# Ledger of designs, part 52: designed miniproteins, single chains, continued (2)

Each design is a single chain, and the fold is of that chain. pLDDT is the mean over its residues in the fold that is shown.

## One batch from the design tools (miniprotein)

Design m5776
Fold by ESMFold2-Fast:
Structure m5776 (fold): chain A 92 residues (1-92)
Amino acid sequence: ASARRRAEERLAELDRRIEEVDRLEEEGLRAVEERDLERAYEIMEKLGMKVPEYREPMSEEDIRRMRLDIEVAAGVRRIELAVERAIIREEL
């Protein structure tokens, strides 16, 4: 009973963290599209990225690279959370 309740609470926390990653990815991609580099850097840090050294003014290639970096970071974080979720479910 107690172990099952803790597992259910952890699964709910992981679901919220996955939702947060999806929100951060959306906000980060919007910031890149709007050329709001300060907001894009904040989102990259929240996704656990070491912000790469981008040169200003940024080229179109640099903008595409930044967008890809955000998508990859969000994808990796989502996979890590999904793996944790699967492990907890196996222990139930």
Scores: mean pLDDT 80

Design m5777
Fold by ESMFold2-Fast:
Structure m5777 (fold): chain A 110 residues (1-110)
Amino acid sequence: GSKLVKNAVKIVVDLLREQGHEEAAERVRELTLLISALADDDTVLKVLAGVYLAIRRGRPEEAVALLEYAVEKLEKGEKITVAELARLLGVSEEELRRVLAELKARAAAL
């Protein structure tokens, strides 16, 4: 993945570790490496935005489940959309796009 994707992974993994969720942090790292092998950087960043939102809401298990869902879809050759991720998280597409923009800005500043 690009430096931007690597930095976004670091932000998400470090946040989980800071919250004391070491096992979830390692699982997120492993699943994101797998997604990075299956999809382009834009797709990886969309999924990571959903993961970041789930972690910020105090739901690390939801973050892991979202990544496992993404892996299954990408292994089947299916496309992942912001609208689909927003539905799974119970938020608006606009809210998830704002989180994606925030994550990209933070990753670019590293």
Scores: mean pLDDT 89

Design m5778
Fold by ESMFold2-Fast:
Structure m5778 (fold): chain A 92 residues (1-92)
Amino acid sequence: MKEREELLNRLLDLTEERARAAGMSPEQRRRALTIAIGAFQAAAEALLRDPSLIPELAAASVEEALAHPDASEEEAYRRGEEIGRRLAAEAA
């Protein structure tokens, strides 16, 4: 439980930092964080095995938010899950 919470917090902090550095609006940053949460849920086991994947997942979450600025919260979460599944498959 604690290890998963620490990884999620690291991912969200890095995603927010990258989103701010990219000049994203508060709404775009919120979408990037929602995508990152979805991605974490799908890729948690891969991230526990290799925490060095966190920067890649953060970057992918920001890029997906930039590509889909009008995505709903539900769509952003679903897009995150898809990113997480792909990352986990590539890391296996």
Scores: mean pLDDT 84

Design m5779
Fold by ESMFold2-Fast:
Structure m5779 (fold): chain A 72 residues (1-72)
Amino acid sequence: SIREEAEKSIKVSEEVSAELARKSKQTGKPVSTEEYLDKMIEAYRKAGLKRSADMVETVKKQIKAIKEKRAG
């Protein structure tokens, strides 16, 4: 169901955020937006959440397009 997929996507998102927060604390380096989005896409794909992965990929493309328009 849509509700079960939403709950699963939230859990996966929380797990990715926790993992990246631990890595950042150990290395002393901040996590980039691009690294966060790439990890989210990978985690959603591994979990079989294709719709969630496609949505994050769309957001990543939109962010790049906005940055390119602002830089030019």
Scores: mean pLDDT 80

Design m5780
Fold by ESMFold2-Fast:
Structure m5780 (fold): chain A 100 residues (1-100)
Amino acid sequence: SAAQQQLGKKLTEELLEFYEKVKKLDKEEQIKIAEKEIKKAEEYLKKAKETKDLEYLEKALFHLSKAAIAALLAEDEELLKKVEELLKELDKLAEELLKE
């Protein structure tokens, strides 16, 4: 639908803008951003578990996407592994919430 296309375009533009901004930063700042975005994702995953609201899963995925971009640019394997672990947790929670 036109609404879905418009939402997808906005999300893509926000992630591209984030990438363009973060790639200009040094490795230390990229690591700090990745850590901040991971914390935001963990907060939204906790809210999703407490409220069973799919909107919080969507927000968690968005922040994990930002964390992955920053960690990848920083070439930080430990942060990338943490993002992978949280994505697996998100996937499991999404399956549980969609089954109810």
Scores: mean pLDDT 85

Design m5781
Fold by ESMFold2-Fast:
Structure m5781 (fold): chain A 70 residues (1-70)
Amino acid sequence: SAEEEELKKKALEMAKLAGMQQARKVLGAVPLSVTVELVGDTKARVTAETPNGTLVLEFDMDKILAELKA
């Protein structure tokens, strides 16, 4: 449904923001690029490229969706 697609889009944006914040903390640099992709229906994969290296993080979609519905 349209509501399900909207929630999924918000979940991916939330994962991207979390990945960006984590990359800044872990690698100590502002990311040059941050991308997010849905891997299957279960995980949001965030790739953050910084001058200090690349961080790849996976977030559980069910956990993000539960947070958005709370």
Scores: mean pLDDT 81

Design m5782
Fold by ESMFold2-Fast:
Structure m5782 (fold): chain A 96 residues (1-96)
Amino acid sequence: SKKEEDEKVLKFVEELLTEALVELAKNEKGIPSGKISKEEYEKIIEEIAKKIEEILIEKLGVEKELAKLIAELFKATLLGDEEKVKEYFEKIKKLI
């Protein structure tokens, strides 16, 4: 049951994140291409995560706490922070 519950939670998060990313893509010119420093990359990802949180809350009607956790999970995933990915995923599972 735990594996089945984890798969349902992951699919739910993926669907919400996909909808948020589609909304973001309608208004954004994309991520800069070329040689980017690690510090610039981290700042870009943080700004995108913040925009995802706002879209989840304001356009998709997602509860504030859940929206913040989904945005933090996205940020941690792209920054390669495995411990934060696990932490945020477990917190999301408790909300749904």
Scores: mean pLDDT 78

Design m5783
Fold by ESMFold2-Fast:
Structure m5783 (fold): chain A 79 residues (1-79)
Amino acid sequence: SVAEEEYRRLKEFLESKGASEETAEEAAEHVVLGALHGRIEQGLARVRELLESDGLSEEDIEEALRKAREVAERVAQAL
């Protein structure tokens, strides 16, 4: 499914930026579930909190949030 593929790609991207596996899984899940339930902004807010707690730089967080928003929009459009 689009949701499964987008989850996997976002998780891999976050791990490549230095997020732990646990943080990347939780963040990608919040993005996909947020999109599926019409809560994109709430999902993205949680992602920021998770990435900040994992010690990512502000530049990496901003890049990750841009990518996460695009993922959320693609998942929502696939409904």
Scores: mean pLDDT 88

Design m5784
Fold by ESMFold2-Fast:
Structure m5784 (fold): chain A 90 residues (1-90)
Amino acid sequence: AEEVLEKLLELIELGVRKKKEGITELPEEEKKKIREKLEFIAKFLEEHTTEEEKEKIAEIMQKLEEALLKGSKQEEIDKLKKELKELIEK
């Protein structure tokens, strides 16, 4: 559970950084690491979450990315991270 949350947050933060800095291409080694993280996350979610939980996770991930891109208050970001953690740890 903890590893999945860490990988999800890393992917969200990378996505935000790419959009803020206008990065369109990543090195092949970095792309491979992203793919491996995505496959690990997908496998965990298929084995450990319901369809309703997957939908909620996707919504929170989108809100977190938008909050980070807009420069939302740290309290809002921390709340979204906590909600994501609670869904993954259930």
Scores: mean pLDDT 77

Design m5785
Fold by ESMFold2-Fast:
Structure m5785 (fold): chain A 90 residues (1-90)
Amino acid sequence: MKEEAIKKIEEIAKEAKEKIPEENHPLLESAKKLAIKALEALEKGDYLSAEIELGLMRIILGVARVIGDEELAEAIERMIEIVEEYKKSL
């Protein structure tokens, strides 16, 4: 269910926000919004838009790794996994 996937993404973002520096909160928020947009695209059968959103999330993941925010990177990886799992359920 899309609603269950969104809830998991929101929970990951909430947990990560407590662990990461405030300066990195915009990256976390951007990844969260992209994950939700990917889920919305998948529900509509717009697989191209979903892949674009996932690609943008992977770019933010790369940024998290470069800046050394391991908690942010882990949160983004978990969000990507939830989107991919939802895609497999369709």
Scores: mean pLDDT 88

Design m5786
Fold by ESMFold2-Fast:
Structure m5786 (fold): chain A 64 residues (1-64)
Amino acid sequence: VTITHLSPEQMQELLEWLQKEFGLSTEQAQQALVYLALGRPELLRQLGLSDEQIAEIVERVKAL
């Protein structure tokens, strides 16, 4: 899953959603965007996210 094609507006919305929905700090949410941009969603586990939460994030990114 890649997010490099997203507009700045979509990236900002995704960043805010990650912070609100999963309680991530701004730094953690920014790191999550880096992992998604690298196509490495499994690295989101390092931020304390469960496999179920990672699947939800991946599904949302695919819908964009």
Scores: mean pLDDT 82

Design m5787
Fold by ESMFold2-Fast:
Formats: sequence, structure tokens, C-alpha cells
Structure m5787 (fold): chain A 60 residues (1-60)
Amino acid sequence: SDTGLKSAKYTKEGGGSQDAVESSKTAALTGDNGNGVTSAMATLEGGGSKEAMMRSIEAG
């Protein structure tokens, strides 16, 4: 599955931190639906914008 990789990529492009990208990848390893939500949360905590968060959710 590429869902987690897409989520991580969107997090990075939206201005997510290194922690946000890694969190997205970790979510992809542990669950299907969780990767977008976890990535969005990590993006927000890492200083990502609302747009970055939305793109992460859409990718997940």
C-alpha cells in the first residue's frame, strides 16, 4: 500500500516537520485509516499549516 507514503509526502510538501513525516510513516505501518489522521496531527504539532493538514488527510 502507498497510502502512508502519499500521506508523508503531502505532509512534507505542506510544510510539516521531520517529526510529522516520520509520524505519518509510522501510522502507515500500524493502520490504514490512521495514517491520514496521525499525519495531520503531527503536521499541526510540527508547525504545519491548515492546508498541509488538509492535504495530509486527503492523501490518507
Scores: mean pLDDT 56

Design m5788
Fold by ESMFold2-Fast:
Structure m5788 (fold): chain A 68 residues (1-68)
Amino acid sequence: MTTRVGNVEIVTVSSEGFSALGTNNAGVISFDAQEVIDAIPGLMSKGPVTVLTKEEDKPAFIEKAEEV
């Protein structure tokens, strides 16, 4: 499910989809949800941002995007 908050588009992906994106496109990606959340304000200053997240982490990303 996709949600837009200002310049941030938040896309919820399955665990398998998230893992496949990390391992197949960019190698092994370790996403600490908190580190990504903390980076959002800096990324939003540069224009529209799309973030991929697990369903359970989506509320935290929405809250952070609304702060900026």
Scores: mean pLDDT 57

Design m5789
Fold by ESMFold2-Fast:
Structure m5789 (fold): chain A 71 residues (1-71)
Amino acid sequence: MSKEEAEKLARKGAEAVERASGAKAEVELRGDEIIVTVEGPGGRGVGRAKATASELEIDGAVAGALARAMA
């Protein structure tokens, strides 16, 4: 996928996290890397994936950030 598509997918996941959990979620594109940050009761969780990665890997980065923030 394109970098723009990867960032959009990550932002959609982050928005879903915020709606479901009330946690704060942010998405950043740095060069060819997608960085997802979630702030929740367990602290700050960060997930990373390349913008050239699969949809599964980007979804995994979002889910991983949420899991770490809720721990």
Scores: mean pLDDT 78

Design m5790
Fold by ESMFold2-Fast:
Structure m5790 (fold): chain A 69 residues (1-69)
Amino acid sequence: MRVEAVTTGVQVEVLRYIRENPDASLEEIRAFTREVVERFGKAMRLSDQETEEVLEAGLATAEALLAAR
C-alpha cells in the first residue's frame, strides 16, 4: 500500500543519512526525516493523516537506530 511503500522508502533514506553522517545529532536526523517524509508524501499524494503516520514511523526508526549506537 502507499503508506507502507513510503514508510520503507523513508527508513532506507534515514539509514543512508546516518551511515553518511555518523556525527549527525539526533535533531539533525529528525530534521532530515521530516524533510524526506514531506518529499515522499507529496510525490505519492498522501493525505495529511497518512503523512503524519509515516513521519511517526520514520522518527521511531531514527531513534531506534541512534539508541543502537
Scores: mean pLDDT 79

Design m5791
Fold by ESMFold2-Fast:
Structure m5791 (fold): chain A 87 residues (1-87)
Amino acid sequence: SVDSLIQRLIGLLDIAVPLSDEKKQMVEEALRELNLSPEELQQLIAYLRKNSDKLKEVAERIKNSKTVEQVKEILKELVAEVRKEIG
């Protein structure tokens, strides 16, 4: 399910860089607003698992973000990078 994949992505980010409950909620809200498909979420998770440096970079940027809109922008950039690698 989408909910399960969202929680898996949040968990992956949290393992790389510990996130507060507030930051985890911001990531969940940003992912829901982006309305990513299950396939897109699976592709993001697979990409980040293979690219540990990018995972740490994204997690640190999220940790330092102050708003859902900033987290959403980081995730949009990540989605665009993954789409280029798969296409």
Scores: mean pLDDT 87

Design m5792
Fold by ESMFold2-Fast:
Structure m5792 (fold): chain A 77 residues (1-77)
Amino acid sequence: NEKRRRALRAGYRAALELIELAEKGEYSPEAAEAVNARYGELDDASRALARSLAARGVKGGTEAAREEARRGLEEAE
């Protein structure tokens, strides 16, 4: 399903931006909403995926979360 693939790509791209914010110490719910607003193809599932990966970044797992997001994006392309 092309629509599902586009939603997944949007989720992983949003996740990479959110992980970058977490690494810089700039993560906030407001910043996360601003990032998500730039990705019009996000659905509830891919938004939850991006939020989950960002949460791992905030808790100090930035490199592992980034690698997972990057790999997921490659597989969804």
Scores: mean pLDDT 81

Design m5793
Fold by ESMFold2-Fast:
Structure m5793 (fold): chain A 96 residues (1-96)
Amino acid sequence: SLDEDLKIIYEKGSPEIQELAKKFEERLKELSEKDTPQSEADRSAILGTLRITSKFLLLGKEDRALEFMKRALELIEAGDYDGLQELFEAEVEELS
């Protein structure tokens, strides 16, 4: 769940990871005021990013978590959903 993912990120993440998590939370709040297909895609992307980040942190892979969060944010801000999907598939495979 989002609450569990955020708890892990704020307990185990570096200050830089925590600041990125705050930015993702702010974007989720902004998206709650929108009801477009794009806002739903962005919401799912952010939720997926936070979940994958929490898994990296549980594995002690903080540098990988930070790199992943930064890249995911860039792709979300660019609206590059194809690039984001490729990133998610690569990271899920590495975590498995």
Scores: mean pLDDT 83

Design m5794
Fold by ESMFold2-Fast:
Structure m5794 (fold): chain A 55 residues (1-55)
Amino acid sequence: SEELEEYRRQLELIRATLAAHDAAGVPLPADHRAQMEAFIAYLEEKVKKLEEEEK
């Protein structure tokens, strides 16, 4: 589904952003990281639910 693919794209983008900050030696502040990780968890649950609905 388009919705599933969109959530997957958002997940990859956010994960890549966090990884890029860590790799550059300029990590995000802890509060910003926690918010990004919470959003990743939200998107992961959305992807899981949509994948279960397609099976």
Scores: mean pLDDT 80

Design m5795
Fold by ESMFold2-Fast:
Structure m5795 (fold): chain A 85 residues (1-85)
Amino acid sequence: SSLKQQTIDLINSAIMDAIRKNDVETLDALLKVFNAFNDALENNTPQSYQNLLSVIDDVIKKNSDNPELVATLQQVKSLVEQILS
């Protein structure tokens, strides 16, 4: 779906930005979310997307001192919630 593609594009854009800035902590956090999103896409069940939302929330909580990353992950979360709708 277009929402899945928008989610992929947003995560990939953020990963590329983190690489350009040599921001290893942000890159590690984004790769964790990217791997969880790929797992959700492969399984393609409501439960797999609920598991993805849990991973996103955990990463946001652990990176609460990084407002740019938190803002990006909140956008990813919103897109995933729309996939579930």
Scores: mean pLDDT 88

Design m5796
Fold by ESMFold2-Fast:
Structure m5796 (fold): chain A 90 residues (1-90)
Amino acid sequence: MSTEQDIRDVLLEMGVSEELAEAIARATMEGKSSEPTEEEVRLAALEAARIAKEQGLSREEVLERARRAAESMGNHDERIAEEAVREVFA
């Protein structure tokens, strides 16, 4: 519950709608109550990066948003955020 709320809060701070933020948080936490897998964190970071890019943010700002999404799930691996940015700017 706590981690799902943290993901939702980060997405809402980025300007994502409540419905979309809830859907992303729920999908990421599916089958998990805490400590999401690396794959789940990667998906959350990727979605955050896509949303930020759609809002017209620079690559650097998109990277920061993806990093924050991963951190909200307890993952501090910079590689995950970097991979998300690479995917959305490919």
Scores: mean pLDDT 71

Design m5797
Fold by ESMFold2-Fast:
Structure m5797 (fold): chain A 100 residues (1-100)
Amino acid sequence: SMIDEIKKRLEELKERAKELIEDEALLERFTSLLEEIGRLLEESKDPNMVKAVKNGLDNMEALLEEAEKSTDPEEKKRLLRTVLAMAERMVRELKEAIEK
């Protein structure tokens, strides 16, 4: 199912993040956000929410790939902060959708 595909992608993002994010607090926060996205998706199972998460994952994966390829430490930090902000926004939007 699409939900199973998304869960697999979330686990893969967590493993990739462990290799890229050297700040333990930032890594723990990002991992927790990805776990929360998976939990909220399981709770609602709304097709519109599933589509939104898929689109968000596509964007987060693209930014992590850019971070992996970057040799500039400042660009890498900027890209990782952007990915974290995207995950935080996704959790917020999913929670708001479930509350309605």
Scores: mean pLDDT 84

Design m5798
Fold by ESMFold2-Fast:
Formats: structure tokens, C-alpha cells, sequence
Structure m5798 (fold): chain A 103 residues (1-103)
């Protein structure tokens, strides 16, 4: 299964819950796990809220919601996201998805 990384800015030009829901729906349709990445702490909170809304709208997105939480935790650690760090986040998201699938 493949991970799709989606960069989000929630403070610029009106990223909405609808945009997040559409991105999650697309990833689920493609059999992928969506991982949302934000680089600012203020954006991380909004991204989390939007992912929770997407989870309610798309039950199949439970794994994607868990993947978003992993991305937010990386930012809380003060990481500047490089290609290498994005690969770590993808790996963490896949492991979390497998854990949820087992349950």
C-alpha cells in the first residue's frame, strides 16, 4: 500500500475542511494512506481539526486520520521537513495503518 503526502497551509488562502475531505477521499479511492504535513504549529492544530471532520465524513479514512496525527507529532518535535523526514513520516504512517488494520 502506498502513502500519499499532502502539504497543507491552513493559514494562507483559505484551506477548508472540504479541501481536506476531498484529498482524503481521493487517497482512499486509490488505496493509499493520506499523510498531511504542515510546518507551522498553528497550522498543525487546524489540520488536525480538519482531519477529524474528514474522518466523520469518510469512515474509510480512519487510517488517514491516524496518519495525520503522526505528521503533527513530527512537527511538534520541531522538525523542518525534508525529503528524508517525509520518508520517515510515510514509514510511521504505514506502520500505524497496519496496526489499525489488525484491530
Amino acid sequence: MEVEVIEISTTKDGVTAEDIIEAVRRAVEEGKVAVFVVTEDSDAKKAGDYMEEAYLEIPEARAAAASAAASINAIDAGLKLTEEQLEEIKKAALELYKELKEK
Scores: mean pLDDT 56

Design m5799
Fold by ESMFold2-Fast:
Structure m5799 (fold): chain A 62 residues (1-62)
Amino acid sequence: GGLERARLSEAGAAAASEFADVKPGDVVEVDTEREEIRFPDGTVLRGEEARKLLPFLEVVEK
């Protein structure tokens, strides 16, 4: 897939708070081809750390 926007769950925000200044409901950009998660504060996770957060993300639906 390409670049996708996803919302952090409560558990996802707790897990991601070690890396970035985030809260539940924050929207992140996910690039599954590059294994990257980009946070609103400009923090980027790659590889294994990004993969650990993927299960805690919800696709942003309209």
Scores: mean pLDDT 74

Design m5800
Fold by ESMFold2-Fast:
Structure m5800 (fold): chain A 94 residues (1-94)
Amino acid sequence: GRVLAEEVLTVAAGATKTLTVTNPADRPARLVVEVVSGSPVQVRVTGEGSEAEGVLRPGERLAADLAPGESATVTLTNVGSTASTVRVTLEEVP
């Protein structure tokens, strides 16, 4: 689907980063978290109607669907010994 928002973050070894993603559309959107490279990252997505959690290795993804106007908090914890690159994308659902 069409990308509504995209952010690429570096999470240092042992660090935690949080970001808030809001679906600005009047329709559902899909939040996708992908570890692009580096150490495994524990990902937690918490929203009003959406919840997803997992440990992602490079190339792995986690998705959560956001209702129109819904906000979700994405928590990224690098559980490894090297910095990780994480991509967070909000895309429209067809």
Scores: mean pLDDT 85

Design m5801
Fold by ESMFold2-Fast:
Structure m5801 (fold): chain A 88 residues (1-88)
Amino acid sequence: MEKEKLLKEIEEEAEKKAKEIYEYFTKVLKIPEEKAKEVAEEAREKAIEKAKKLLKEGKELEEVRKEAKKILEEVPKKFLEELNEKAR
């Protein structure tokens, strides 16, 4: 029950972050909507998958939450780094 509750909270935070990534990419960076949606969805899916894996491994709830948030930050950052490399 506690694990299901945390997973639901992580899913909600991942959805919120995915929207923030999409808005930043489309409104500020002028990245095409299709590509922005792909990156936002990838961040959401990877964060949730990581949380599920850590919960299965018996990790502490706080560690699970921290790792999920890290993925939500790293996925868009990695995409932007790769985009900058291709622009050179």
Scores: mean pLDDT 82

Design m5802
Fold by ESMFold2-Fast:
Structure m5802 (fold): chain A 88 residues (1-88)
Amino acid sequence: MEEAEKIIAAGKELGVEAAGEALARLLEEQVAKKKKYEYAPEATERAIELLKTSTNEDGERALRLMEAILSGVAPDPEIAELLADLRA
């Protein structure tokens, strides 16, 4: 978990376009280990998709969502709005 957060921070520094595939793989592995996070499964899948295909701007949204999922933090209002927006 802590190591995953540091890798996410490095991905933010390098840019999601360059690191997106590695970040998506990391998220997939972490989700598999915990057998689904409480955040909607479709949001997790959407974050993985965005990490693989995104420009840096959309990738920042995906990184924030991934960070919240991996941290297991209770959804605050901002995270809830992001999840609602990504539920397309």
Scores: mean pLDDT 57

Design m5803
Fold by ESMFold2-Fast:
Structure m5803 (fold): chain A 104 residues (1-104)
Amino acid sequence: APSLGEQALELLREAIERVREILRQALAQKAPKEVIRKIVLAEAGLTLMYMLMYLTIKYNGDEEETLRLIIKQLDKMIEDNKDLPEVVKVLSDLRAGLEALLAA
């Protein structure tokens, strides 16, 4: 079976792809620069979370502790993006998936 961290990486990868699609649509619709900036920051934040978990797995670190840190960062990102419902949905779906992994 895949490890906790490997399952978390797949959920993070899917969330990054969903945010990238939101960014592509926002650019096509000529959304305000402030909206584009927030979506770019969300993609960057998710990419850093992916990198943190990837490195935790690579160096045999504490995958559960890293996952808990990622969930705390997602709570902050959800608050920072509360005016962007499509982004909030991606982050909230990801958070729920990661919490389910911890409960398993």
Scores: mean pLDDT 92

Design m5804
Fold by ESMFold2-Fast:
Structure m5804 (fold): chain A 99 residues (1-99)
Amino acid sequence: MRPPVLRRARGRFYLRFDLSPEDLARVRDWTSLFEAMARAAERGGRAELVADDEGWESFREALREATGDEARADEAVETLEQHIREGRIRFTRLPPPPP
């Protein structure tokens, strides 16, 4: 299964993860992708987000545009933030761009 992708012009936002083919088969949208990443982390796999603040805002905007549904986009972001808070997905903040 091909993982969902977003195209964006500004900021930095990278997802790094080790998903099994079985976990990938469950991915239908961004929410299910983040759930699959969290499950992979529970099995000792890597699940990491590397982003700066502009990348976060660009991701939220692109996700709303890609889904055409603000509530669905917000659910995906909340799922990601919850797994970061629970330590399942590791967040690495990139430094701000040079002045």
Scores: mean pLDDT 74

Design m5805
Fold by ESMFold2-Fast:
Structure m5805 (fold): chain A 98 residues (1-98)
Amino acid sequence: SLREVLEEAVELAMAGKTKEAKELLIKAGIKEEGIGKGKEKIVEAVRPLVEALAPVEEIKEKMVETALELPEEEKGGVVPAAVEVDTELGIREIEAAV
């Protein structure tokens, strides 16, 4: 199931296991072409949820849903998108604690 592969890739990427996430996508037949374009589309799709401090699980689900709707060449963007979102959520958590 492509959905399950994308869900696992997001989990791995947000856990800092970016290499393992990329290898999982390559094994599933997803190429590294169009990564930048796919990343931008996924980040834009989840931006309102990140800004609203929505539950991480809801943000992850929206990333996977968006990636599933993208062309095959852009689906690889889910890994760098997950890394960017995880970084932003971490920064926002630190800022909220100070």
Scores: mean pLDDT 78

Design m5806
Fold by ESMFold2-Fast:
Structure m5806 (fold): chain A 88 residues (1-88)
Amino acid sequence: PTASDEDLALANKAFGEASELARKGQEYWKKGKDSREAALEGAELYRKAADILQEAAKKAKSKEVANNLNSMAEAYRKQAERVEEAAK
């Protein structure tokens, strides 16, 4: 495999893991709209998803792949903030 193929494999794995955590976070958020505790658990799952993507970005050799991973990490962090704000 080339460095590009390795970066794509890294990104696909990170996106898959992060998407699963984000999906679970969304489920907690939907169920937790009337429960502050469940909403905060949803927010933490979105933050964990962002952390996975950010760590993968540090390992990526390609600037483009790293930027794509960091962009999605930022989106998940913003979603966590929205969930926390709604829980107040």
Scores: mean pLDDT 80

Design m5807
Fold by ESMFold2-Fast:
Structure m5807 (fold): chain A 102 residues (1-102)
Amino acid sequence: MKKAIVVRVETPAEQADEALDEAAARFKEKYPGALVVKVYPTSKETLESLKKLREAIEEAIKNPDKVVVIVASSLTPDSNIVNAMTAALLSGEVKLEKVETL
């Protein structure tokens, strides 16, 4: 069953990358074999993260038992996450399992 989990991490701008890396490591341990994607708010990595998020969602759509964990800073615009998740949900193949805030 295809599942997506969105995790929002409360981060100050100057520590956002480190906090996201720590959160991603914890969720990789919590969900072994899941695709974990980080979405950065304030760097060139934001655009790269969105590309990787789209790729991860496309891969999850093709693999019904794969879980996608999206780890985003509280500074990341919700619209970017919502747009990526909406594209996956419109396929009818990915279910949003939960949204967590840290």
Scores: mean pLDDT 62

Design m5808
Fold by ESMFold2-Fast:
Structure m5808 (fold): chain A 112 residues (1-112)
Amino acid sequence: DLVMKLYELAKKLIIHYVKRKELEKAKKIYDDFKEIATAYLEAIEPYLSVSEYVAARLLLIGMILDLELILEGKKIPGESYAELSEEELKKLEKEYEETKKKLKEKIAELKA
């Protein structure tokens, strides 16, 4: 759930930054998500069956590819993805950082 939530938040942020031609900000969120989500998959591996691990890994690969295609402009976000207001952007950025912190804490717990 935390990984899926972080993915949805990252996707909204990347779409917003790409639409505004703020590509460096979009790439930073992409790189950040990829690193954290990969670390989480590694941390949960010992607790998963082989089939559960394969399913989780394929889902992660799909999420990373989706964000990469958006970042590269190869996948156009739907016209329904309106630009965020400044207030909405700040709330989304805060929720992303809070979700990221919770996921990092969970990774540390799993490695202990």
Scores: mean pLDDT 83

Design m5809
Fold by ESMFold2-Fast:
Parts: structure tokens; sequence; C-alpha cells
Structure m5809 (fold): chain A 61 residues (1-61)
């Protein structure tokens, strides 16, 4: 959702360069895995869940 994307962007801006790159790299790897392994219907739900997980991870840093 737009709200989760804005929260994630805000959190990334507050992280160190190293932590921000680590979160982005993990997000990219997980997105590639989702696209490679799941159907189109499952991808949308998995991407939203991944975004929630990345927000939680960024908050913990």
Amino acid sequence: SHELEEEFRRLLGSLSTEDREAVIDELSRQMEEIRATLSREEQRKAMLELLRQMVARARAL
C-alpha cells in the first residue's frame, strides 16, 4: 500500500548507508525469489507481506 511504501521510505532515510543498503539488498533478493517461484496471484500478496517485513526490519535497526 502507499502508506507502507511511504513508511518504508522514511525509515530507509533514517538508517546508516550500510544498513539502508543491507535492507534494500535483502528486499531485492526476496522480490526476485517471489517473482521466480510464485504465480501472479500469489506475487501481489507476497510482495505486500514482504514490504511489511522490511518495514519491521528497518524499525529494528
Scores: mean pLDDT 82

